# Ledger of designs, part 57: designed miniproteins, single chains, continued (5)

Each design is a single chain, and the fold is of that chain. pLDDT is the mean over its residues in the fold that is shown.

## One batch from the design tools (miniprotein)

Design m17961
Fold by ESMFold2-Fast:
Structure m17961 (fold): chain A 86 residues (1-86)
Amino acid sequence: KSPLSLETFERALRARAMVEMGLMSYREAAELFGVSERTVRRVEEWLRNNKLTGEYRRLALEVDVHLGLLLIRASLGFPVRVEDFL
């Protein structure tokens, strides 16, 4: 239906990462990042179905790199907190 702005899409990507890591629920993540739970689930569907192109794909890759670096830091014994994803 209506396209998501890149800013809203980025917030939803970060919210999804919180849920995927088991740090919070869809509702809690959506509230923290200022998006609807429906928007988070919509972005999750786009990621699963490889429906991302152009700037959306670039932004998703940038968030994945950030998430990857945070997971590497956690594996080395450094704390990972919600603020590290903001």
Scores: mean pLDDT 74

Design m17962
Fold by ESMFold2-Fast:
Structure m17962 (fold): chain A 76 residues (1-76)
Amino acid sequence: DVVESLVRLAEQRAKQGDFRGAANAGLAAVREALAQGDREMAVRAAERTIEALREAGSTDEDALERLRRALEEARA
């Protein structure tokens, strides 16, 4: 599953302190889920990436804002 693999990559990058890479992987997961027509999966991908960044102590507010914007678009 491409979406699950991208979310896993985002979680791994967040744990390594690569917050930009984590956000990019999470956004790719959201885009892939939306391309598949699965808005529920897109919402969960965004939520899981935001959670991973918060748990890792991310100070990258730009990364979090980009993911929150993607989450709102997926919910629309």
Scores: mean pLDDT 84

Design m17963
Fold by ESMFold2-Fast:
Structure m17963 (fold): chain A 88 residues (1-88)
Amino acid sequence: IPSALSPEQAARAEELAERLRELKEEVERLEREGKLSRREAVTLQTALDILLAAVSALPLLTAADQAADIAALEEAVELFERELREKA
């Protein structure tokens, strides 16, 4: 059954959305600088859009799934940030 996010979970979701928006800007920057090909940039933007959609879907999940998905999303965003840092 869908459950509203706790204030702590809502804050974490907002932080994830902000980090994902920053990653989208970084991908665009790296493409402009020639450090990513057009195909790589499109693939990464698509992956980031999927993660943003997952963040937006958090309030539609059960309480157990919300906790697990927030943790998984935080790990995915951290990995994405690490991979883009290698390209910068």
Scores: mean pLDDT 83

Design m17964
Fold by ESMFold2-Fast:
Structure m17964 (fold): chain A 94 residues (1-94)
Amino acid sequence: SSFEELVEKLKEVAVEGLRNNESVAKVRERMRELLESAKELSPEQKEWLLTTLGTAYQEVVDRLKAGEISLEEAIEEMEKRIDEIAETFKKELY
């Protein structure tokens, strides 16, 4: 579906952000652009997704910078967190 395609694109943006040591602000801006292209989502749904995804990215980046996880572990955790966020969103779609 278009939503599954969106989720895969959000993962791509987050993974490239981690690989390239990109700031949370830069990754959030790219995610915002992807979410704005999703005509089926309300502004409130887009804001929730952007905020939740941005927080998840920041938490993973903080742990990576602290030396608590490797880059490979950060990528795996980020992809898993995005899947969990997408699943929560699908269940809570109002």
Scores: mean pLDDT 88

Design m17965
Fold by ESMFold2-Fast:
Structure m17965 (fold): chain A 82 residues (1-82)
Amino acid sequence: KLKEEFFKIVLEDINDIEKINSFLESNEELKDLPLMVENDITPLLLVMKELKFSKEDLEELLKKIKDPKLKKKVEKALELWK
């Protein structure tokens, strides 16, 4: 439930870090996960790994990324995913 709702928020606008962080902070089960940082995809990838997102989920995320630097980081993570 929380995993699906989190991913929906991320896919709506990956650059809305305030909305993503608000969701992470408002849910007790997610409180120990890293918060999103402007221009850094690494915290999101760490959250996705901890929540057991699949390779297919990362491919959906990749489709929503327009920034070439962030796209390259997600592509690299996808190669090493599981």
Scores: mean pLDDT 79

Design m17966
Fold by ESMFold2-Fast:
Structure m17966 (fold): chain A 81 residues (1-81)
Amino acid sequence: NERVDRIAREAAEKYRKEIIDAVAKGDSKELQRVINEVAEEAERRGKEAGLSDEEVRQAGRLAKLYATDIAGKAAMEVHKK
């Protein structure tokens, strides 16, 4: 579902700086907190967009995956130097 994908990606992108900052600090608790907030943001945006309850849950799960991908790439960049 392309609408779910867009909402999930936009939610993760909104928190990109916070995700990168948490990774740079090595703060796993803060990273987990931010990833959870990304899911909540995606679910909230999905509800506002009129998505079904199942699509809202899917948006939250997918947003966590996008946030985790951002975190993984940020971690690789820190170790590249």
Scores: mean pLDDT 85

Design m17967
Fold by ESMFold2-Fast:
Structure m17967 (fold): chain A 69 residues (1-69)
Amino acid sequence: SEEEERRRIGRELSRELRETIPKLVEQGLLSEFAKKELERAAETMEETTPESAKKRAEEIREEIAARKA
């Protein structure tokens, strides 16, 4: 169903974020505080509605991009 598909997308985004966080820490782009906040956000994306999860994932991706710039 559409609802199941949207929840699947939320988990997929959470997985991408969890995989990205360690790489950013190794590159020195994330403080311990930022790492903890992003990990918490990834956990939230697994539990929330698809719209909420997508918005949160986009906010996090923008934050990561800003730190790389």
Scores: mean pLDDT 68

Design m17968
Fold by ESMFold2-Fast:
Structure m17968 (fold): chain A 71 residues (1-71)
Amino acid sequence: AEAGIEATFEAALAYVEENRDTLVIESAESAAAFERMVRNGAVAGTREMLRERAAKNKAPEEEVEEAFAAL
């Protein structure tokens, strides 16, 4: 279960990395915050929320940023 959740986050990160050139995110803080939250082990509830949003919205940066802001 934990491994499955982490794999989902890895997929989301891979999507971000793959589309990094296209996204051209000015806010390096948002991208860094996403990575740090994944690395530091965000609370289980937050991880589920991000996973659910990634699946629903194809991992848009705005949705991820909103979820982190809610923390």
Scores: mean pLDDT 52

Design m17969
Fold by ESMFold2-Fast:
Structure m17969 (fold): chain A 78 residues (1-78)
Amino acid sequence: LSPETREWLFETVKEILARQKSSLFSREESREIAAEKILEDIENDPELKERLEQAVKEGDYETAEKLIREYLRTKFGI
């Protein structure tokens, strides 16, 4: 991931986790650890990585957020 895409993803994932109202994600430190692990998983998915990079580079943050929300729902149940 490019630095710009990685930074946007890290912040977006943390925000999504904060909205879960789960005890697992009630602490900022727990959300940061989870977000880093999720980003590592995304970096190991070439197709998702490419689609996210393209959306962020085009300024299509709505599409990028939909992609990440669907990924989190499918892979992590969040």
Scores: mean pLDDT 79

Design m17970
Fold by ESMFold2-Fast:
Structure m17970 (fold): chain A 85 residues (1-85)
Amino acid sequence: MVELARKLAEAYKKAAEKMREAGLEKAARAAELAARALELAAEALETGDEELFREAEELAAEAERLFAGLSEEEREALAKAVLEA
């Protein structure tokens, strides 16, 4: 699980870079928050730190809210970038 979470975090980081290059700043921000949430979740799983796990859940929820606020085109571009990463 930790390895998979970190691998997914890396995919979101690469997607965020692609979104920034395309001028899709909101999509880039959503991807960056998703990546950070996954990194904190991985660290929480390794250390057993309950506070890191709670912070990861809060960041994941914020990323989901930002993602829901994206246009259909922005959401599709972000999903494609994550899958291609």
Scores: mean pLDDT 82

Design m17971
Fold by ESMFold2-Fast:
Order: C-alpha cells, then sequence, then structure tokens
Structure m17971 (fold): chain A 68 residues (1-68)
C-alpha cells in the first residue's frame, strides 16, 4: 500500500541519516533528511518511487563507505 511504501522509505531515510552521521558525512545527512521530509509530504505512489530512486543513489555511496 501507499502507507507501507511511505513507512519503508522514511525508515530507510532515518537509517541513512544515522549512517551518514556516524561517518561524519554532513552532505549525505542533509540529502537523507530532505528525502525523509519529501517522503512524509508525498501523496502519490509515483512521488515515493522517485524518492526511492534518490535514496538508492545516496545509499550506494554510503554502503561502499561502510563496507570499508
Amino acid sequence: SLEEQKKELVEQAEKMIEAAKKLGDEKSVREAEEIKKKALEATTQEELEELQKQMDRLSNELVRKVLE
């Protein structure tokens, strides 16, 4: 459902914010916070799908850093 997709995206953004803070990556913290804000405001599945793509791009960079 839309509500489930929104919840998952917000949870992903929160985990991303925590990971970026742990790494001292202030730019990624800001980007993840912006995605979370937009996800909370999203009203359509299409909006959430676009935000998920943005999250996936951000997560790829941070996952590589975590797997050092």
Scores: mean pLDDT 81

Design m17972
Fold by ESMFold2-Fast:
Structure m17972 (fold): chain A 84 residues (1-84)
Amino acid sequence: EKRLEEIRKLLLEMGYSEETVELILEALKATGKEISVEELRINPWLAIDVAIEYLASQGYSQREIAEKLGLSEATVSRRLKRLK
């Protein structure tokens, strides 16, 4: 999928690890969320928030999500509180 490849490149350029990027792409595929590369360039948190929500729905703790995505637990907690 060309769009997912462009999203992978963008996230890697922003300093995310390959492992974190693959988790974000998996979450986008699993949830069916359609995020354009243009939207992601403006707000990278759109894809990250989808990954956080997806992992939480799979039963992962805030600590586990933080470790998987390379974020702090505080960041994961604050993001989850903002998601409806």
Scores: mean pLDDT 78

Design m17973
Fold by ESMFold2-Fast:
Structure m17973 (fold): chain A 89 residues (1-89)
Amino acid sequence: SPLEEIKRLALETLARLRELTADNPEMQQLIDETEKELQKAKSPEEAAEIFARASGRIAELALRTESEETVRRIQEILTEAERRVLELL
């Protein structure tokens, strides 16, 4: 189902971001909270909205806490994930 595909894509994306930001406790907490919200999503649109909001928060936090190279990698990962989520809607 589109809901299950979006949840899977979002969770796989968050797992990659966890690995890139392993030394950043604030980022790990934001990802933990996002995973919990995604588990409760009942529609593809709700899951996509949760992921889009989290992507914005992750990007903003990364700009304050991560190196320019890590920020660029995070932005590339999030942009590709958002494109793929949009294709599933």
Scores: mean pLDDT 90

Design m17974
Fold by ESMFold2-Fast:
Structure m17974 (fold): chain A 68 residues (1-68)
Amino acid sequence: SLALPAPRALTPEQVEEIRRVLEEFIEKYATDEDDRKLFESVGRVLLREGYTAEDLRKALEAILEFKK
């Protein structure tokens, strides 16, 4: 498994927060399988890079703004 660097290591609780934000956006805003795959891809990238749930929320909100 790919480990996050120690200075940017996420706790299991932070990982679960990221998962909850991702599931929230998929449930509320994913209209098809392509939308779901896009949101999941963004979530995976931010999780690997050690970003927070708030960073994920901002990234997904920016994607939704672009789709308007």
Scores: mean pLDDT 75

Design m17975
Fold by ESMFold2-Fast:
Structure m17975 (fold): chain A 68 residues (1-68)
Amino acid sequence: SATLEALRAEFDALLARLAATPRDDTAGILELMSEIGELQARARAEVPAEEYEALLREFAARASDILA
């Protein structure tokens, strides 16, 4: 759906910002974590549960790789 595609694009933008954020930029990381939480809450409200769970699983894996 257009909504899921838009959410994926915002998700991808946040992950790109996370990857570009210096590890010692604590304020920047906390701000990104806050924005990620807001996006997750919005996705939960806007897409079917199955799409949301798939999106969250993909996001968790990609974020984990960036933060490792």
Scores: mean pLDDT 82

Design m17976
Fold by ESMFold2-Fast:
Structure m17976 (fold): chain A 99 residues (1-99)
Amino acid sequence: AKEKAIENLKKAQELLEEALRDMEAKGYSPEAIEAVRGALGAVQDALKSLEEGNLKEAGTYLIAARLLLVGAQFEGADKEKLDEAIKYVTEAAKYLDEI
């Protein structure tokens, strides 16, 4: 369960790093870029907390990541990559509940 949560968060991190690079290159709005940066930070914090065994803290960061990703979509960020990142964050939360 923990290993699957970590795997899904690493996938979300990769997608958000790709989305951020593409958005910056294409001149997306500062609001959209900052929302994606915030989501990436929350995913990275969740990943670190999981690797350190801080399950409650990881859960809090997963909630924050999902909220920020949804917000980023409303700011016009890359919807396809964000939808996929939300899927991976959701799967990570599901595996966290199994621990």
Scores: mean pLDDT 81

Design m17977
Fold by ESMFold2-Fast:
Structure m17977 (fold): chain A 70 residues (1-70)
Amino acid sequence: ADVERLGKVGTVINLLVEGKEPPKEYAEAAKEVADLPIPTVGHDDPARAARAQANIEKIRKGAKEVAEKY
């Protein structure tokens, strides 16, 4: 059960990273991605930490938009 759920969540993340919208079949997984807590990215390089944080926020925002759409 968890493996299938995580697989769908991973697919949603990958599609959003590529700038693609997940199909309707992944709407529930998109809700899970949108509800995930945003981890604080700590790194010795502030620029790298900021980029990683921005990517996480972009993915979460995209997932939230997909979840609200369906």
Scores: mean pLDDT 71

Design m17978
Fold by ESMFold2-Fast:
Structure m17978 (fold): chain A 83 residues (1-83)
Amino acid sequence: LRAAVEALSREERLRLIEEAIEYLAERKGLDREKLLKVAEEAVKEGRDVELLVLALAQVLGVEAEEDPELRAELERLAEELEA
C-alpha cells in the first residue's frame, strides 16, 4: 500500500486524502471539518504519504465491517497491498 501511495504525485495524494476523509466522515458520522483541519496540518508538515496510507486503511476497515464476504476479500487485498 505505502509503495503505491508513494508512486502517486503529491497532487493525486492530496485529492485522494480529501476523498477518503469525506467518505470516512459520511460512513462513521465523524466531523468532516475537524478531519479536514487535521489533514491540512499533516499535509503542511509533509506527511501526506503517511496520512493517505492511514486514511485508505481506515476506508478498507469501514467497508469490511459492513459486509462479512466483502471483509474477507478486502482483508486479502489489504494484505497483498501492504506486502
Scores: mean pLDDT 70

Design m17979
Fold by ESMFold2-Fast:
Structure m17979 (fold): chain A 71 residues (1-71)
Amino acid sequence: KLDEFLEKLDELVVKLINAESDEEIEKILEEIRKLLEENIEDPDVLAMALKSIEEGLPIILENRRLAKQKK
């Protein structure tokens, strides 16, 4: 159960890194949030997971912005 959740989360993170447009990024972020909300019932654990994603995702998004600005 947990392994399936983590595998789906990893797949969504890989899709986020490879996303071609801002709309795709937004859709993937919504899917990640929904996945966390559906699979984590403990509000403290959910808050911790959301914080971890929020701290990790800006690095991915910053790298994407820099690549996009180059053309």
Scores: mean pLDDT 71

Design m17980
Fold by ESMFold2-Fast:
Structure m17980 (fold): chain A 76 residues (1-76)
Amino acid sequence: SGRIALLEQLLEDIKKLAEKYENSDPVLAEKARRAAEVIQEIIDLLKAGKEVPAELLQESERLLGEILLEVTMIKA
């Protein structure tokens, strides 16, 4: 299950991003924590052999897109 391993790596990266920004950008940190919760739920469903709801995938994509944009703007 290479896909689960990639999602677990993404989850760790997002958790570290939330920790990094918790004092300097609490809004970004909260968004990253929410993304981590959604990714964990997706991992749990996949490990259980269950279908991932489309709404959950859409929420993860939206949150990750917003995080990527915000981090890119900080580094620019």
Scores: mean pLDDT 84

Design m17981
Fold by ESMFold2-Fast:
Structure m17981 (fold): chain A 68 residues (1-68)
Amino acid sequence: SMAEENIALVEKFLKEVLERIKDPDVQETAELAARQIIRYVQRHPEISVQQVQDALETLRRTLDALEA
């Protein structure tokens, strides 16, 4: 299903972020945000892949800003 694909996309994003980011507080922020996005996808299974990708790109920029 699209929801399963979107959840897998968020899980892949989180894995890549946790491998790159070394600050434990930024890692925790990433884990909490990813969990909330997964919860949203589960509650709104009609959400498009593009909407999830846009949310993950916004999250990536936020995490980068926290490390700057």
Scores: mean pLDDT 88

Design m17982
Fold by ESMFold2-Fast:
Structure m17982 (fold): chain A 74 residues (1-74)
Amino acid sequence: MPSRFELELEEEKERIRREFPEEVAEELTKLIDQAIEAYRAYLETGDPAAFDEAVALLAERSRIKREYLREKAA
């Protein structure tokens, strides 16, 4: 069953599609999808490596958001 965390990320994908240009939104939503898959694997197996993967994917999403804002400000 989907976790609250997974449901929150699905809602964030919709906000990203509304808020960001299509190219940036596509990159961000792909990272979120991969993070959801990794987190689901963590819930199924208890494997800390799967949790670390989910965290790394969400960190990369945040990095891309920051880079986009930096480029737009320049």
Scores: mean pLDDT 80

Design m17983
Fold by ESMFold2-Fast:
Structure m17983 (fold): chain A 74 residues (1-74)
Amino acid sequence: SKKEEALKRFDELRDRLLAAMRAAGVPPEEIATVERFFDALKKAIEEAKTQEEIDYVLHLAERAAAGWLARIAA
């Protein structure tokens, strides 16, 4: 299903971001904050009833991940 595909993409994105944060030496409390944020987004995808809702939450996750990766690189 599209929701299963979205959850797989989300999990891959989250795992890559968290691994990059840990490798960069980001403080554990900051990583925990990012984990909680992504947990909330995952729940939103699981509860989503339309493809538009799924796509919106995935876009939020992708933008958040891009922002964190840019911050780590700086």
Scores: mean pLDDT 87

Design m17984
Fold by ESMFold2-Fast:
Structure m17984 (fold): chain A 100 residues (1-100)
Amino acid sequence: MGLSPAERAAIAAVVQALKDSGLYEELKRAGLLTDTPINRGYPRDLALTGAEALALTIVEGVRRGLSAREAIESYSPAALAVIGEENAARLHAIAAAALA
């Protein structure tokens, strides 16, 4: 997939926010992040780490007018339960700022 520089920057920013918040480690302990493509059919032909796949889902959701919460829930309701509403709102703000 051809990602724009802004989309790549937004994905990197969301991945960094997951790591800085400790959510990355919580999601890994819950078995919700892996080094293999998590959603085998989404996105097709992208080899992503689990954190990059989640971050891409958030960024694409926000770009399409969804909240990060809605994007996370569509990716995994269990991941939303770990992240929580407040952190989902923070991830939304980070993705939106990086896409602007």
Scores: mean pLDDT 75

Design m17985
Fold by ESMFold2-Fast:
Structure m17985 (fold): chain A 95 residues (1-95)
Amino acid sequence: MSEELRETILLAGRIAAQEIREDPSLAEEVMEGFVRFVREMVRLAAEHPEVFPAVAEGIAEANRLIVEAAKEVGEEVEKIARRATEESMRIIEEA
């Protein structure tokens, strides 16, 4: 389960990165969706503490993939991605 959750989170990160590359104008919408996904994953981990490390690790790696993709697109998209990834890390810290 933990490995499958981590892989699911990484897949979500890869999808967000791809969407940003394909249509940069959707960056805010894509990142809002990703942050919402992170909130759901952290809520699940709060109910099942045994999976929390896998969820936290998955989100951290997904954040890295998203920021790297955003850097390739441009400065405005990178700013959007960084704000969203900072919010996602804050959600983990508050859990």
Scores: mean pLDDT 85

Design m17986
Fold by ESMFold2-Fast:
Structure m17986 (fold): chain A 64 residues (1-64)
Amino acid sequence: SWDEQIDQIVEQFRLMAESVSEEDLRRMADAIVHHLGTSRGWSPEQLEELRKRLEKVLEERKKK
C-alpha cells in the first residue's frame, strides 16, 4: 500500500539524517516530495502525509 511506501521513504530519510547536514536534509525532503508529486503522480493527500512525516524527522534532528 502507499502507507508502506511512505514508511520505507521515512526510514531511508532517517538513515540519511545521521550523516547529512540539517540544510541538506531539508533540501532532500523537498526534492523527494517534488519527485513523487511530479514523476510518480502521488495525490496531494499522500504528499501532505509524507511531508508531515519528513518534517517530524527534521524536528527530531533539531533537538541536539
Scores: mean pLDDT 79

Design m17987
Fold by ESMFold2-Fast:
Structure m17987 (fold): chain A 94 residues (1-94)
Amino acid sequence: SEDVERVKILMERFKKEVDAIEKALAAGEITEQEAVDYVRALGTFLLAEAKYLSDEALEILIKGVEEMVKRSTHPGIRAVLEELLKELKKIKEE
């Protein structure tokens, strides 16, 4: 559906941005705190978009973020992704 295609684009963009942040952190180009702040800012934009998704599209987004949590090796980044996941699940419950 249209929403499913839209969420795939949103999730791909979010994954690429978080991957870039994790690579910058691993390279010593940014601090752990800067990485956390960047991911939190990206998550805020994703949450704003999530409010306009269908339940089906929102479920795809939730599963995508769950997979990112499982793959994250950085405790600070993982914690932010877990907070984002909790907020996404709240949107689905409402």
Scores: mean pLDDT 86

Design m17988
Fold by ESMFold2-Fast:
Structure m17988 (fold): chain A 54 residues (1-54)
Amino acid sequence: MVDIKKLQERLIANGAEVPGGVDGVFDEDTQLAVIKYVREKDLSPDEIVDFVHG
């Protein structure tokens, strides 16, 4: 199971903006932050999987 707080912490640590901060809720803001980060870093599908899980 993906730990949403850890995902949010990793997003912030990598310079992505998460408007709600580390709240553990996978809301629209967190989802948009993931999408924006993936686009800005031009991540491949494998890199997306690694980022989300690791």
Scores: mean pLDDT 74

Design m17989
Fold by ESMFold2-Fast:
Formats: C-alpha cells, sequence, structure tokens
Structure m17989 (fold): chain A 67 residues (1-67)
C-alpha cells in the first residue's frame, strides 16, 4: 500500500526536495484514484517548484510504486 511517507522519502532521494505531509497525502490520493505519472508530475511541478523534467520522472516513479 502506497503511503505518504514512501512518497516523501522517494521525492527526497530522487530530488532532495522536502514534501509536506499534505502534498504527499494528495499524491497518494491521486495515485490511488488512477492518476497517470504525467498528472502526478504536473502536481509536483506546480506545488514544489521542481523542474518539469524532474517532476515527470518522480511522478512516473510514484505511479510504479502504486502499481
Amino acid sequence: MLSARQVQDLVRRETGAVLSEEQAAELVRMARAGASGEELGRFLHERTGLSRRLAEGVGAAIRLLAA
């Protein structure tokens, strides 16, 4: 089961960025609702200021973890 902490840890490992619990929980909710890696990456880009390229890569990784 994908957790907010797993999302926070993944984003920190891949990018060095720190996600809030609220941001991580929303990503978990989106992934469980079937959001694509692109949609997850767009949320990360818009909410954290990560570059689109980094956010897309992390979004894809979150999608794979949720599968």
Scores: mean pLDDT 84

Design m17990
Fold by ESMFold2-Fast:
Structure m17990 (fold): chain A 96 residues (1-96)
Amino acid sequence: SPQQELLELEMRVGVLEVEVAVLKRSIEEAMKKNDKQEIEELKSKINDVIKEIEEEMKRIKEAIEKYPEYKEQLEELLERLKSIKKELLELKKKIE
C-alpha cells in the first residue's frame, strides 16, 4: 500500500540519520587521536553510507512519481537525505 511504503521510507531515512550521526562522532574522535588507520576505515564507511543515501533518494523520487498525493511528505524525506549527504561530503573533504 502507498501508506506502508511511505512508513518504510520514513523508517529507513531515520536509520540513515542515526548512522550518519554515529559516523560523524567516530570520525571526530579518530581525528582527535590522530588514528590514521581508523580514519582510513571511516573514509570507506562514509563512501558506503553516501551510496546508501543515494539509493534511498532514488527510491523516494520513484515514490513521488508513483504517489503524487504524498509528494510533500516525500520531498521532506528527500531534503533530510540531502542534508545528511551534504554533511558527509563536507566531512570527507576535511579528512582528505
Scores: mean pLDDT 88

Design m17991
Fold by ESMFold2-Fast:
Structure m17991 (fold): chain A 75 residues (1-75)
Amino acid sequence: DEKKKILEESKELVKEARLLAIKTGKEEIYEYAAEAINYTRYLENNLEELSVEEAKKLLEEVKKYYEKAKELAKK
């Protein structure tokens, strides 16, 4: 199930973003983690209705916020 794989990848990225926020204590990383959580929650709640293409676009937003969290965590 392609959409289930997308959701699981999204959940893992959220987990990693939350760990970065906790580890660094940086408010902006908590904000990026919250955005990733919001997109992942929308994906999970609408998984049956979303197309695979729409699910991939939501995962791309989660990846975007995760990358922002990672880059800020390096500083």
Scores: mean pLDDT 88

Design m17992
Fold by ESMFold2-Fast:
Structure m17992 (fold): chain A 67 residues (1-67)
Amino acid sequence: DPTLDVILQGLRHPNPIVRNRALEELELLYKQGQITEQDIQDIIDRLRAAGDDEGAGRVESLLEKLK
């Protein structure tokens, strides 16, 4: 999904403003029913595989709030 790939790039960005915008976009897409819990879990898994445990933790915290 090209949209999720763009969001993943934003979540991995060194600028915290860009990362926060990517988190807001991810939340919006989930609330609109455009992505699933599994799509968010795949993003968490990709962040962990890249060594971004802190970024993965932020997305996990978002997912728990959305459940």
Scores: mean pLDDT 83

Design m17993
Fold by ESMFold2-Fast:
Structure m17993 (fold): chain A 146 residues (1-146)
Amino acid sequence: MKVAIVAGGASRIATITAKLLVEKGYEVVVVLLGSGEGAEEMAVTLESFGAEKVYVGLSLEEVRKLLEEFKPDVVVAFGSSPAVLEVARIASELGIPVIAVLPKDTPEEVKERFRELGAEILLYDPSEDNYKIAERVVEKVEEILK
């Protein structure tokens, strides 16, 4: 089974989630929409964990092409940035299930935009352990891919 992970930039929760999915035998690609030192370091780390491919700084057009070519069984979107919401829209248009992993204090209007796209929302408290959040994300992926 194939999973696409999308984050606006460097994310510890996304990194741990990718590692856990790879260890469970999923084919994982990771898209970091932002570029910078933290994103490049995260890409090297993800490739060392056995992520199939890591992409940094892709345009939304390039993300659409990637999703059409890779054909993930689910997209896991980390964060509430406008760029992440646009990737969730692209995935929805392609009929790909979306999990939106959002801080619990994300504005309700933003949560509703993800729900309107058919995304399942997983809320986390930023004070929670990143590993425990990542484990809950992996469980939600396994629920959707049953």
Scores: mean pLDDT 85

Design m17994
Fold by ESMFold2-Fast:
Structure m17994 (fold): chain A 74 residues (1-74)
Amino acid sequence: MTPEEVAREAGKAAEEAKIYALQLGDVETMRRAVELAVKAFEAARSGNLEEARQYADEVKRIADEVKKKLEEKK
């Protein structure tokens, strides 16, 4: 997997997390997801693929968590 692919996946996950978090009114979670995506992009640019994947995985986890919360919302 290329650094560009990791950065792209992190960006997509951050956009999903942003959309879901905004629907929940959770601005702090939205900011956290964006921050982690930026860190994943910076790590990918520096060639640190392991660190980039860690940040990408964290932002994907946040996206999954906020999506689940939105689905469980009453």
Scores: mean pLDDT 80

Design m17995
Fold by ESMFold2-Fast:
Structure m17995 (fold): chain A 80 residues (1-80)
Amino acid sequence: SREEVILWARAGILLGAVYAEIEYLKTSKDKEKAKAEARTTIEQARELIEELRERYPDDEEVQRFVERMEKEIEKLEEAV
């Protein structure tokens, strides 16, 4: 459905954003701004993970994606 396509697009964008924030924290001259942006990305990514868990609890592919995204969020949280 269109709703599912939008949800998966959001998932891909947020995973990409988590990776980008990890790299940005390493290279940014303004560490406080980078940390603030990272915290916003963490919040959005965690909200998406909970939505995916609630909507697709029995979907093994979705749960593998959630597990991968959670690991990347944890790496970002350690850097903030």
Scores: mean pLDDT 82

